Designed miniproteins, single chains, continued (2). Designs and how they scored, part 45

Each design is a single chain, and the fold is of that chain. pLDDT is the mean over its residues in the fold that is shown.

## One batch from the design tools (miniprotein)

Design m5548
Fold by ESMFold2-Fast:
Structure m5548 (fold): chain A 62 residues (1-62)
Amino acid sequence: SMILSAEQARGIAEAARQLGLLSAAQAERAGVAMVGKTLDEAAEILAEHGASPAQARGLVEA
């Protein structure tokens, strides 16, 4: 979708946690922050919370 639902945002954050890109606390904060955001905004939020820009981009494009 063009914007992330709460479930989609949570799923991306959980994937980042499982891949070791974010800690559990970072993933929880990122997941909440990504709700209602575009994929580009979600990539920025993931990077702000600890993922590299390349890792964040790869995650939202998967």
Scores: mean pLDDT 83

Design m5549
Fold by ESMFold2-Fast:
Structure m5549 (fold): chain A 99 residues (1-99)
Amino acid sequence: AAAEREARLAALRAAIEAASEELGEEGERAEELLREGRLEEAEELARRLLAELLERAGMPAAAEAVREGRLLEAAAEAHRWLGRDELAEGFREKARAEE
């Protein structure tokens, strides 16, 4: 439970960080909520922002993964889109390990 929560928090943080670079103030708001420990609100906002960003990038499957709560897969695609190939691969491997 604790390890799962920490992994989810790390994936959410990575997704928010990726969204912040492209979405400016909206991304900053998601980071603020996460720093305040408001995890449910940060997750909801991050899911919305990341899904929108991924759709704009032409990645509807990754956007759907966010809406379904598959944050590790979504984080992998977001980092790949931002040119962070090593981070993207790391999150992709973590997502596969949950299978």
Scores: mean pLDDT 67

Design m5550
Fold by ESMFold2-Fast:
Structure m5550 (fold): chain A 111 residues (1-111)
Amino acid sequence: SLEEIIEEMGKLLNSKDKLDREKGYVIRAMLAVAENRPELARRYLEYVKDTKDPEILAAKEIIELVIENRIEEAVKLALSTKFKDPALRKALAYLLEKLGYEEEAKKLLEQ
């Protein structure tokens, strides 16, 4: 649900933990790209430029591939990356669904 993604994103962005805030910004970038606002997504990714977390790095790469219209590569990376974080998985599934990859989005949620 988009509402659940937005609520979780808000909680992450207000966290005192740096990793939580980085997850929040990446989710915010995914929503911006899903709404066809790539410049806004790039601005949000500036907040995670120095991240060391492997899942945030993978999510950032997926978003950058979508911005460059390399959609099939983005989908392949999303499916090959075994995301453990449920908030990142839900946001990625929403992005894939918006890009027309409904079956791939469902597969991410069933992992």
Scores: mean pLDDT 89

Design m5551
Fold by ESMFold2-Fast:
Structure m5551 (fold): chain A 95 residues (1-95)
Amino acid sequence: MKMEEERENLREGLRSLERDLEQLAARVADPSITAAELQDILAGLERAEPGLKQMEERAKELNDEDTLKEIERLRKRLEELRAEIEAKLAELAAA
């Protein structure tokens, strides 16, 4: 059924996003990371936000509370990573 396919697509998308965020977080934690690399990661996070919002709206339509909680968790992770990148960019600019 289309609704079942959409639920599975949402779960797959969230799993992919979570893996991507873990990889990006590891790169941001690298003490040798450059400002250019941090800016590239930041741009990537900005591009992910509209997709996450679309997933949230779909989960609401499906009344999928578990998926909504997962989206909220990933949104928080995304915002924390963005703040960490911005702070690190400011430190590199001050050095």
Scores: mean pLDDT 80

Design m5552
Fold by ESMFold2-Fast:
Structure m5552 (fold): chain A 65 residues (1-65)
Amino acid sequence: DELERLLKGVENAKKVLEDESAPKTVKLVAAHELLEIAERLEELGHKELAKQVRDIAEKTIKELE
């Protein structure tokens, strides 16, 4: 199921963002992966979930850049 795969991707990316030992570069990659997941969730009609995921990604990118 594509939705289950996307949700697992969100959880994996969030674990990277919460890892204090992860390098800035790795966290930026995870944040951009969340943006891609959010776009796909929106395409599948999960607009509210996509907005939540996008907000996490955008906040992280702004903080790290």
Scores: mean pLDDT 84

Design m5553
Fold by ESMFold2-Fast:
Structure m5553 (fold): chain A 72 residues (1-72)
Amino acid sequence: ETKTFLITKPGVTASDLSIKIKPILDKTPGAKITSFIIPNQVQVTVPSKAADNFVAQLKELFPDANIVEVAA
């Protein structure tokens, strides 16, 4: 199964954010952008087994990023 995350970063548009996180998406098999929300928010879906590592990598590379898991 998959987990879905909403990602924002202060001062960064959704388009720019998608470019910034692309290297992490490319390193995470099955991870993909599923939606762009408002000017600054990107929705990403990640396989459940890879979710913890994906979030850890995001926090390491972008400590200012806000990451929210979508409720079940």
Scores: mean pLDDT 78

Design m5554
Fold by ESMFold2-Fast:
Order: C-alpha cells, then sequence, then structure tokens
Structure m5554 (fold): chain A 59 residues (1-59)
C-alpha cells in the first residue's frame, strides 16, 4: 500500500524540495557534486528516520 500521509510530512516535503534544488545547483556547478550529494543524502536520511519513528508510534 501507499504511505498516503508521508507527502504531508513536512520533513519529507522539505527533503524532496532540497533534492530538486540540489540537482539544479549540481547541473550548474558540477564541481560541487560531493557537497550537494552529501547534503541531499543527509536530508533524505533525516526524513526517513522521522518517518520510521512516526510509524513506530502509530502501530
Amino acid sequence: GSMDFDLSNPEIAAALEEVKRGMERLRANPERVTEEVGRILRAIGDAVQAELELRRKLR
């Protein structure tokens, strides 16, 4: 099934916008690939951790 509420999670929404922004910056400045990818991965990891914690509480 779908996690219908995850798109209303502000951390997930913020992570998606940050990925989009990071990809645009990466395309403009490929020399910053390490920094941009690292930031995107951190944002995704934080959003996933928040989602897992929420799911654990809503059992």
Scores: mean pLDDT 70

Design m5555
Fold by ESMFold2-Fast:
Structure m5555 (fold): chain A 90 residues (1-90)
Amino acid sequence: MEEIKELIRELIAVVEEGKRQKLSAQEIADRILPILQKLESLTTDLELQVMLGMIEIEIGVGLLTNLSGEELAERVLKLLEKMLKYVEEK
């Protein structure tokens, strides 16, 4: 569980930094996708799998609809913060 918590914190940090630097949605997606893939490989918890799926949908929709990096970052951060709270309450 600690590795999952650390990966979620890493994702939050990367997204927050991307938002701070005003990166594009594509640049933010490119930075977080490898970390998301690692998280998915470690996750067997159904609630976490659903939250990861929601993040992937937000990224996909954001890129297809040309969301700004700031808008994508805000959507992804809300889901990541919910995931972190969920794993910390276990």
Scores: mean pLDDT 85

Design m5556
Fold by ESMFold2-Fast:
Structure m5556 (fold): chain A 90 residues (1-90)
Amino acid sequence: TERDKQAAEAFGKALYALQKKEPDAVIEKYFSEGLALYAKLPVSVVKASFREYFALSPRLPFNLILRSPDTPPELLRLLNEGFAAVKAAT
């Protein structure tokens, strides 16, 4: 869907920012936007939930989501599509 495409683009931007060693705030912004589009959660709740993880490592949210058995398959697909798009654009 268009929403899935927008979420994939947001996740791709977050991953690109991570690879370019952008500030944690930039990575958090795009990652939160992607999660809000996917889960329909309020952005403020998403940001609060991931703020602690970004304080430890910007990579933790992606690694936790990718490795969690409770992660929805559709979210894994969107993250992989976003990653592939960023790699193709680089």
Scores: mean pLDDT 61

Design m5557
Fold by ESMFold2-Fast:
Structure m5557 (fold): chain A 87 residues (1-87)
Amino acid sequence: EVEEIAEEAVKLVNGERAEEVVLTLIELLRSPNEKTRELAAKILEKVVPRLKEEKKPLFVEPLKELLESPDELTREAARRILELLEE
């Protein structure tokens, strides 16, 4: 379940491995597998609003790099997640 994965990820993103977990999900937005990209985007949409404010700036640059992707789905996901980070 996406909800179960998101809950586990939220616990990790507020722990010692927070940066690794979120950066891994961002990297999955570059996956050649469309289903993997879609799932990563859905998990990030659940996880990102629950991040501590101090952690949010760490992910802005990696997401901005994805805005230059040739893949429209990757660009749209990155834009949406960046919007959530600004909340």
Scores: mean pLDDT 74

Design m5558
Fold by ESMFold2-Fast:
Structure m5558 (fold): chain A 75 residues (1-75)
Amino acid sequence: SAERRERYAKATEHIKLGQEYVELAKKSTDPEERKKYLEKAKQHYEEAKALVSDDEGLVAGIDYLIDQIEKLEKE
């Protein structure tokens, strides 16, 4: 449906932004800045997950991305 395509397009944008924030966190030398970038990345992934909540495969993929952020937060 057109509605599903629009939700998935928005989810893709959120995933892209989340990935950009993860890369900014990895390049940051300031622990507080790193933490804020990881928080923003996680927020974008949660928004993407909400948009595709009817797709178990995509939800699992996004959960994997969130798990990767939680690992980075422990470094």
Scores: mean pLDDT 89

Design m5559
Fold by ESMFold2-Fast:
Structure m5559 (fold): chain A 74 residues (1-74)
Amino acid sequence: MLLRLTLPVSVPVHAVVGLLRLEDPSVRLLSERVGATRIEALIEVSNDADLERLRAIVEAYSDGRGSLELVEEL
């Protein structure tokens, strides 16, 4: 499945993606776009991945300011 990761620009996207890969090794960063106030990244992950656990990691590392959204099931 495809996920959209949104983070404040102060939060390192590659560190968050690294933490997500420790939880689920199928996590793959496909693209990133750096805006003025936020970073948006497109991530591919296995359809059997624990999305709630991955969301919890993003929430914890970003102090509630990041999000992980389902874009598409593959």
Scores: mean pLDDT 84

Design m5560
Fold by ESMFold2-Fast:
Structure m5560 (fold): chain A 108 residues (1-108)
Amino acid sequence: NSKEYKELLKKAAELERKHGDELDKKAEELKETDPKKAFDLDIQSSFHYMRSSVFKLASEREPKYEISKDTVEELKKSVEALEKGDYKSYQEHLKKAIDLLVKEREKS
């Protein structure tokens, strides 16, 4: 499960980076005509880049504890939602995956 876990984190990093790039491009297009909206999009782009960096770093780390199949399934649902641009579902499934990781560590 640790290999699939790392591969899912890497995919999440790539998707967050791609969405950040899309928002950054739209901000650039709007900076002269709607500077407030351009600023809001630039801030959103920055948060996507931050999450991309966190997921990339996590994907390069070896987990200290066994990753459960349930954790991988929730992370997979999170990544599938992110790929579709469903950020609410993405965050809900990501939170479930994190909660499962915390619970697994408490058992150890």
Scores: mean pLDDT 83

Design m5561
Fold by ESMFold2-Fast:
Structure m5561 (fold): chain A 90 residues (1-90)
Amino acid sequence: DASIRAIAEELGISLEEARKLLEGLIDDVRWAAEVLGLPEEEVERLVAELRAALTLEEIAEVLRRAGINVTAEDLAIYPEARKRREEELA
């Protein structure tokens, strides 16, 4: 996916870490879409756009369209925020 390379380059992380981050963002989009009652067709379109994104700004724009109010700067701290959330739930 184009977005995996974009995430890895902009955040200075490995491709494997970028892939895990993208999977987490896709999960967040699907969850937000269920909460907002978005149709399945729109959810799949948002996921496809997320996978095709070339910059963190494009990723943030897709997330905002899914109802997740984030900026590219917020995405830079997403790995830490996700880790903290997982530690609280464990």
Scores: mean pLDDT 74

Design m5562
Fold by ESMFold2-Fast:
Structure m5562 (fold): chain A 62 residues (1-62)
Amino acid sequence: SPFSERFIKQLEGLLNEDVRSFLYFAFQILSGDMSEEELNFLLDELEKAKRYDLIQTFKMIM
C-alpha cells in the first residue's frame, strides 16, 4: 500500500466512529499535511461506506 500503517489504522477507526480518528483526519486536513493522494483515498473510502456526513464535514474544513 502507498499509505502508511497509521493512515490505514486511523481510517479503520474513522469508519468505526472513533472520535480520536476523526480528530486525527480533521487536524491533518486543517494543517495541510495530507497529500492529494491521501485525500482522494480518504474521500473514496468514505463514499464507499456512505459516510456522506464525514465527506461534507471534511470538505467544509478544506
Scores: mean pLDDT 86

Design m5563
Fold by ESMFold2-Fast:
Structure m5563 (fold): chain A 70 residues (1-70)
Amino acid sequence: SPEREEAIRVTAGLLIVAGLDFELKYNFPISEKEKEEILATIDELLARPDLLSPHQVAYVEEVKKKLEEF
């Protein structure tokens, strides 16, 4: 179903964000291309806050700030 496909995409996006948070925490090298791709994923997630819990929205926004400061 479209709803299931959307839930899978949101879940995949959250996993990508969590992976980036881990990379930033341990100072792993991040390419400009990877940074752009993950920022696009973050923006897609934040465009649909109705699909996220308030805690997930806050977490994604926190990771976005960390990436922008990197």
Scores: mean pLDDT 84

Design m5564
Fold by ESMFold2-Fast:
Structure m5564 (fold): chain A 91 residues (1-91)
Amino acid sequence: MEELEKLKKEAKELLKKLAEKYGLDAEELIKELDEAIKKAEELGLDPLKFLEAVKLEAEAKLAELEGDKEKAAELGARAAALFAELAAEYE
């Protein structure tokens, strides 16, 4: 439970940074994350794995903005693998 709350906080902080860098609405991104977490839990998906995937994707986008293409590709691939695993569990 504490791990889930910590990971939610970390994901939200990364989304706020992305919103700032891309000129997006941080409140809308956080709202979408909260709704996605709720749906994942309702579907019986692993919410920790889902949040880790979201966090990795956000970190990949930030690395891309910083010009670290290698790190962005590595983190993005890890996020994609986790999302694919979650999709397979749902189907």
Scores: mean pLDDT 79

Design m5565
Fold by ESMFold2-Fast:
Structure m5565 (fold): chain A 79 residues (1-79)
Amino acid sequence: SPAEEELRERAIEAAERIAMEKLGMSPEDARALARALVDGEPLSPAQRAWLAAVPRDRLEEALRELREEVARIRAEIEA
């Protein structure tokens, strides 16, 4: 549906921004990771290695912020 497509696109944009800001990823790598996470696709070996090298606290903060942003986006679309 158009609403599901809007949610997907906005969730990918949010995940890309968070990966760049919180994890220090390049725009290209952040977008690839964001698409994989939002679409439920398996992560590449390079993506898994990168995430394994991220400090746990920083990764947990990024995931929390992503969950909050996705919930906000969903609420706006459902309004």
Scores: mean pLDDT 84

Design m5566
Fold by ESMFold2-Fast:
Structure m5566 (fold): chain A 51 residues (1-51)
Amino acid sequence: EEVVERVLKKIEENPGLSLGDVREFRRYLLTLPEEKGREVVKKINEVMEKK
């Protein structure tokens, strides 16, 4: 959970998120359990769409 929260905060701190930034986070997500990785991706999409 702390790891997931850290990734989400990193995204929030970068309002001009680029595809490159998304790739960096996705690479990190591959190190997480599949269930947690999917949750983080979902929240990333929500943050980007909210923009």
Scores: mean pLDDT 64

Design m5567
Fold by ESMFold2-Fast:
Structure m5567 (fold): chain A 107 residues (1-107)
Amino acid sequence: DPREEAMEARLLAIAEKDGHVTPEQVREGLELLREGVERNDPELAKRGLELLGFTAFVEAIENSKAAPDHALLALARTLLGLPLSPEELAVFPNAVSPEELYKLITK
């Protein structure tokens, strides 16, 4: 998927520059996000997000009033460049942007 490849390239560039996550963690994290989305499994999406360095965002989602399972899957789909599911759209009634996801996962 060209959108997924573009996101992988961007995350790899950030990992190389900032040293907070390894390229191997980026690839494994994206694979876990993909599997989480395909299986509708928020725990796989959570593990992928944590490997990608989004641990603080995962914590914020888990502590939010928004449906945390749907928020985790929506963030995973956004990072993969995929459309949101009907359940995810139900908790994000507007077109989801990174800024809107950030608002939902931050206190």
Scores: mean pLDDT 64

Design m5568
Fold by ESMFold2-Fast:
Structure m5568 (fold): chain A 97 residues (1-97)
Amino acid sequence: SEIDNLLSDLDNALKNGDLDTAENVVKTLQSKFPNDPRLPKAYLDLANAYEKSGQTDKAIKVLEEGLKTFPKNKELSSKLAELSVNDLKNAVEKVTK
């Protein structure tokens, strides 16, 4: 199916560290298949990839976009809470060191 092909493209982009391609695939998934139950995992995988690359601000934005469509998804909300707490701790450490 088209969605299976897009999910495969996302997995390949993430494995290659091609975050621009990965983001475009997630946007295409959101546009064409906004209510598919596999879409929250696509947001989570993209956010994890941005976090690992040091782009925490982009990871947070991806999770916020996912939660707009899936407001009760516990994995997305848990990951957003984790990143928000870590971002605050890093900000405090910069001013208290």
Scores: mean pLDDT 84

Design m5569
Fold by ESMFold2-Fast:
Structure m5569 (fold): chain A 68 residues (1-68)
Amino acid sequence: MEEEIRRRQEALRARYERSGPLPPGLVRFLDTASLEQIEVSEYTAERLREIGEEIDKELEERRKKLEE
C-alpha cells in the first residue's frame, strides 16, 4: 500500500519537476497526499500541463504588451 503510494508520488513529483523547481507547498502536498488525492492530481496534472502551457504563453504576450 504505502510503497504503491510512494511510487505514484515520485512519478507525479517527477512530472512537475520537469517544468522547474517545485514550491515548498506542492512538495509537502505530494509527500503527504492520500491515494485518492494522488489519482486526482495525476488526472489534473495531465490537463494542467496542456492548459498551463497555453496560458503561460498568453500571459507572456500580455506582460510584454504591458511592459511596452
Scores: mean pLDDT 67

Design m5570
Fold by ESMFold2-Fast:
Structure m5570 (fold): chain A 100 residues (1-100)
Amino acid sequence: SLKDKLIEGFRKLGFKVSEDAKKEDLLKLVQKALGLKDDGKIDEEVKEWVKEFFESLGLEAPEEVTEEDFWIALLKMVGLLPNDRTELSEEEKEELKELY
């Protein structure tokens, strides 16, 4: 599943991730890596990181960062989405709900 591939991607980047990891757990790992408060919430600091990450890839930063934009950033970070992709398929969105 996309969840299993995302967890494997995080592990390949050197993170210690449980196979049962949820959205909050992955958020906390990203927040720790960025030196932010690891509260597991998509706050303004996480949204700013998403914008900067998109710009670093040569993409236009979204004016309003959505939860979908956050997932796109994570999937790109672990190499599961090509750099030119700016949206998720309906199938990808459904698979990511397993992390909720």
Scores: mean pLDDT 79

Design m5571
Fold by ESMFold2-Fast:
Structure m5571 (fold): chain A 64 residues (1-64)
Amino acid sequence: SAELEEEIARLAEEYGITRRQALGLAELARLLGKENAVKLAMKDLGLSEEQARELVERLVALLA
């Protein structure tokens, strides 16, 4: 939906990542679990553990 797309875009902007990266992170959390998504966000996106965990939780909540 357009509303969900806007929410994901806002989250990406808040964390300084691209919308594509945010969508990939959400899909990774769905397929391989939140912990693997947190690890990827830290390693590849340069986020702190706290920021990565918060972002992943917010993305998963939007898609629930």
Scores: mean pLDDT 85

Design m5572
Fold by ESMFold2-Fast:
Structure m5572 (fold): chain A 99 residues (1-99)
Amino acid sequence: GEELMAIITFTVKNPVTGTEIIIKLYVKRTPEGYSYFVSMEIIIITPDKVEKKEIELPYKLIGADDLLELAEFANKLGEEVGGEVTQEIKELPLEEYLK
């Protein structure tokens, strides 16, 4: 379809401790060029366990300030964990995401 689901992933990896924190932000993009928050998933992986938290976000138009705040949050986690921060953006047709 013309509507897309964008997945913005921030990954913080500490190769010494084996700790990995994955933050996935799910964003609906419309054909008109608008972007809306859908949900956020936080996955914390340690050698001993995996913890997953999913947070539903208000269906809200995304502004530049919202994206900057998310990037600052990811950078702060990188500093606290002592790990490398990487960002990935993946776009899928909305119909493929819902399957």
Scores: mean pLDDT 68

Design m5573
Fold by ESMFold2-Fast:
Structure m5573 (fold): chain A 78 residues (1-78)
Amino acid sequence: SMEELKERLHFGKQIKKEIDILKKKASEMNNPELLTFIDEAQKKVDELLKKYLENKDRRYYLEAVSIVAEAQKKLIKE
């Protein structure tokens, strides 16, 4: 339904905003290795969210969430 599509788009926007926040934090820390890691994570998340929109399989969304969580953990360890 259109409501389900709107919800999936909303979740995708939330995940992308979180990655933007992580990029800003890594930039402020002057850590180019973290920035590279987050850029790679962003590319993987974008592909997973595209698959989630196309296939409606929640597993793609959960994989995107786990990638963001791993990026957050890596940032905290620095």
Scores: mean pLDDT 82

Design m5574
Fold by ESMFold2-Fast:
Order: structure tokens, then C-alpha cells, then sequence
Structure m5574 (fold): chain A 88 residues (1-88)
């Protein structure tokens, strides 16, 4: 299922040592699910993307650089909210 794919690739991304491994993981996602799974991969690897990394992700997933930036911002905003909840 799509939810199982999201979990699978999020778990792989959480174990990634660096962004190069994350880019490889994104490339492994079936083409039809890359857009739906990308946010979960970025959520599991919580580091700010460089412009070059956003460009590479955009090329792999078939998005614009701006769309990748918007997904990253949404994911980082959600992560920040969860961190606040855990601190209380």
C-alpha cells in the first residue's frame, strides 16, 4: 500500500548517514509514488536542504525546485510543532 511504502522509505531515510544516501533512497521510490512519499523521507531526515540538494530532488521526483522548498518548509514546520509538544 502507499502507507506501507511511506513507512518503508521513511525508515530507510531515518537510517541514512548523509544526504547522498537520502537522494539514493528517493531515487528507489517507484516513479508513481515519488511525490507522495517524498515528504515522509524529508520528515525522517530532518536537516535543511542546500540549493544543490533541492535541485537534485526536483530532478529525481519531477518537481520544481520551488515545490521541493515548499514541501521541506511544511515538513520542518510539522517537526518543530512535535518538538514543542515533547518539551512540555
Amino acid sequence: SLEELKKKYAEKAARAKNMEEVLEIIGEIPEEYKKEVLPEVLRAYPRSLTLEEREKIAEIVGLSVEEVREIELEVKTEEGLELIKEAV
Scores: mean pLDDT 78

Design m5575
Fold by ESMFold2-Fast:
Structure m5575 (fold): chain A 70 residues (1-70)
Amino acid sequence: GSTTEHLPEEFRKTLEELKKEYPEAEKFRVEPSEIPGYYRLFYGDTDLGDVNNPSSLRALALLAIKEEKE
């Protein structure tokens, strides 16, 4: 899907690296948040919360993947 086209380059690269490392990462979607400067991370249809930098995005995504496997 084209859901990453509006993201800053750093967010897009972080998401691409996650998808290379984890097949489950294909379910991730990042959308603009209602809070300026924040982006909302989704895992399938699940809202995981707001992130404002690539490191927070990666950390939250890794936690979601770990929880899904348990």
Scores: mean pLDDT 76

Design m5576
Fold by ESMFold2-Fast:
Structure m5576 (fold): chain A 75 residues (1-75)
Amino acid sequence: TIEKVVEAVREALAAGGASEEQVERVGREVETVARQNPDLSPEELSDAVRQIASRYVDEETARKVGEAAREAWEE
């Protein structure tokens, strides 16, 4: 579900050391993308989430956030 994706993204960002403001901002952008693009594959969603997160956090954290989104989206 979209809710699980947003929660997984927020948790991964916080674990990676992102600020509360960054977590909230990325979470909102991810929710918007997921709601507007329900036909995205898990891989496409992961790539989109990674790109969004990479504007705010380091590349390694962004990749982990994308992976968390993919796993949540597969269910």
Scores: mean pLDDT 83

Design m5577
Fold by ESMFold2-Fast:
Structure m5577 (fold): chain A 80 residues (1-80)
Amino acid sequence: TPEEEEKLKIAERTIEHLDGLRAWVEANVTDPALRARIVAVLDDAIAKMRAAVANRDFDGFYAVLAAADAELERLGDELR
């Protein structure tokens, strides 16, 4: 449906954004412990989000996104 197609586009762009953020963190976060924690959060979220998209589970996708966003917010401005 057009609604599902729009949700897929948003989901794909969101995953792409998180992949980009992961690459940025690997290149720019100099604290090894903080870098490892952020990368672990992003890797887990990306894997779960890809699985949810593959199953057309948009509720699961948004739940994973919300959980990842909350965790990244706790890690603060280091993600900018």
Scores: mean pLDDT 83

Design m5578
Fold by ESMFold2-Fast:
Structure m5578 (fold): chain A 110 residues (1-110)
Amino acid sequence: ELEEAIKLADQGKYDEAIKKFEEILKRDPNNAEALLNLAMVYAVKGDAEKALEIFEEFLRRFPDHPLVRYAALNIASAFYVALRPDYLPKVAELAERLAPDALGIEFAKK
């Protein structure tokens, strides 16, 4: 089901992908990958507020998940595709504040 939902998103069938990710999360609320992908689909669709809410939820609930290192880059890429680069500073701020590893880069702490 997760692979099917991702394939729907890749085909531009965003509403169908959202429905599938929501069905997955209804059965398994702790599916971090489904939650992150749901945020990315909302970002590509242009629902920036919803995407950032779900992204913050992902960072707060799954700070130690392996996907954290890639989450900010994935959301930023989705906003870029949606022609909403104005939201990139907020993505960076949330990642730095809640999960530095979400930037997917070497983070020099001082």
Scores: mean pLDDT 76

Design m5579
Fold by ESMFold2-Fast:
Structure m5579 (fold): chain A 120 residues (1-120)
Amino acid sequence: EELKKKYDELVEEGRRRWEADIAAQPADASDVGFLLLEVGGRPMAAPVRTSADDRWEVVKIEKLSDNVALVLLRSDDGKLRAYIFTAERTEENLKLVVEKAEELRKAGYDVYVFDVADPR
């Protein structure tokens, strides 16, 4: 129960930040960069450039499980960001995501968690 609450809080915060990032971009902006990937058979899109001054490069893409993917990003000014995508809400996947998010936050990453298993 506590694990699910912690996971849901991470997802809600990540969703809020991501929606704000997407909403700040014009629909036809040619300078907007997105990372397209597949997690658990589901297509995902993550913003890798939200402004001219907020340029992110993909450092690593890692499959943590069949239904959990990690993307590590670095900005030109040395800021660190991580995206974690979850395609299936098993207790094992929730634990993996929560533990990885905490590990990355301690390492200085700004962590975004995205849930595709339970859409809005």
Scores: mean pLDDT 69

Design m5580
Fold by ESMFold2-Fast:
Structure m5580 (fold): chain A 74 residues (1-74)
Amino acid sequence: AVPSEAEVKAALMEWLRTKTREAVEAALEKIISYMKTLSKEERERVFRSLAAVVRAELPPELAEEVIKRLEELV
């Protein structure tokens, strides 16, 4: 099933709070599934917003890994 926006937000908050690899993978899986339901324009907007948050809140190495995976969707 496609995750809801609320589920994506909850997973992202857990990821930002704990910063564990397991939380990152869970959040990315939900975000990617959610983004695949959006239009190209909406995916690009979401990507820009998430890239800014990821770069601000996560260690550089983890931020780049996440951004590369999300970039494949736009």
Scores: mean pLDDT 75

Design m5581
Fold by ESMFold2-Fast:
Formats: structure tokens, C-alpha cells, sequence
Structure m5581 (fold): chain A 119 residues (1-119)
């Protein structure tokens, strides 16, 4: 079985791929540039937080507070992106948003478990 750190990295990569898919679909199906820009910004902020967290895990510098903070920021940005996606009357966009939220929930659980081990 993979270590919890390896599981976090795999789930982080999965979430990043799903967020990129969501951004691509929103750009394809939305004519509202303001909504596209807002959702893209929240998705890119989430990816940035994931990349920073994974880098700290790779460097062995991640603290419990870093993991808790990353989880809170990821959830905040994804909740906003999800809300924007739901305003689009497009099934593929909504499904992509739901899949991203599922991966985010699984990542949150892994980050929480690891933060308890580091506490």
C-alpha cells in the first residue's frame, strides 16, 4: 500500500487534472467572459496552493498548520468555482465541477489524516 504522502500527491495530481478539465469546459461552453475569468482564477489559485503543498511535502518542510491552511484555502476557492459552474446550464460543466469537488473532498481527508500524524 502507498504511503499517505504518496496518496496525497496522487489525489493532488487528480484534482489538478479535473480543475484543468473544468476550466477548459467553461471556456468552451460559456459566453460570459466574467464568469469564465472568475472560475479560472479560483481554479488556478487552487492549483497554486496544491503545487506549493506538494513542494513542501517533497522537501519535508510541510507542517500540520501548512496542511490545515492549504485544505481551508482549497475548499474556499473550490466552493466559489463550484457555485459559478452551477450557474452555467451545461451538463458537462456541472459534472466536471462535481468530479473536482469529489477529488477535493478525498484530498481534504488525506491532508487531515497527515496533519494529525504531524501534530
Amino acid sequence: MRSIVEQIKEKAAELKAKLQRLVDLVKQYSSNQQQVDALTQHAQQTISIIDDTVQKLNDGTATADDLISANQQIQSHLSRAYRIAKTLSNQEVQKAAEEAMKSATELASLLHMYSLAES
Scores: mean pLDDT 86

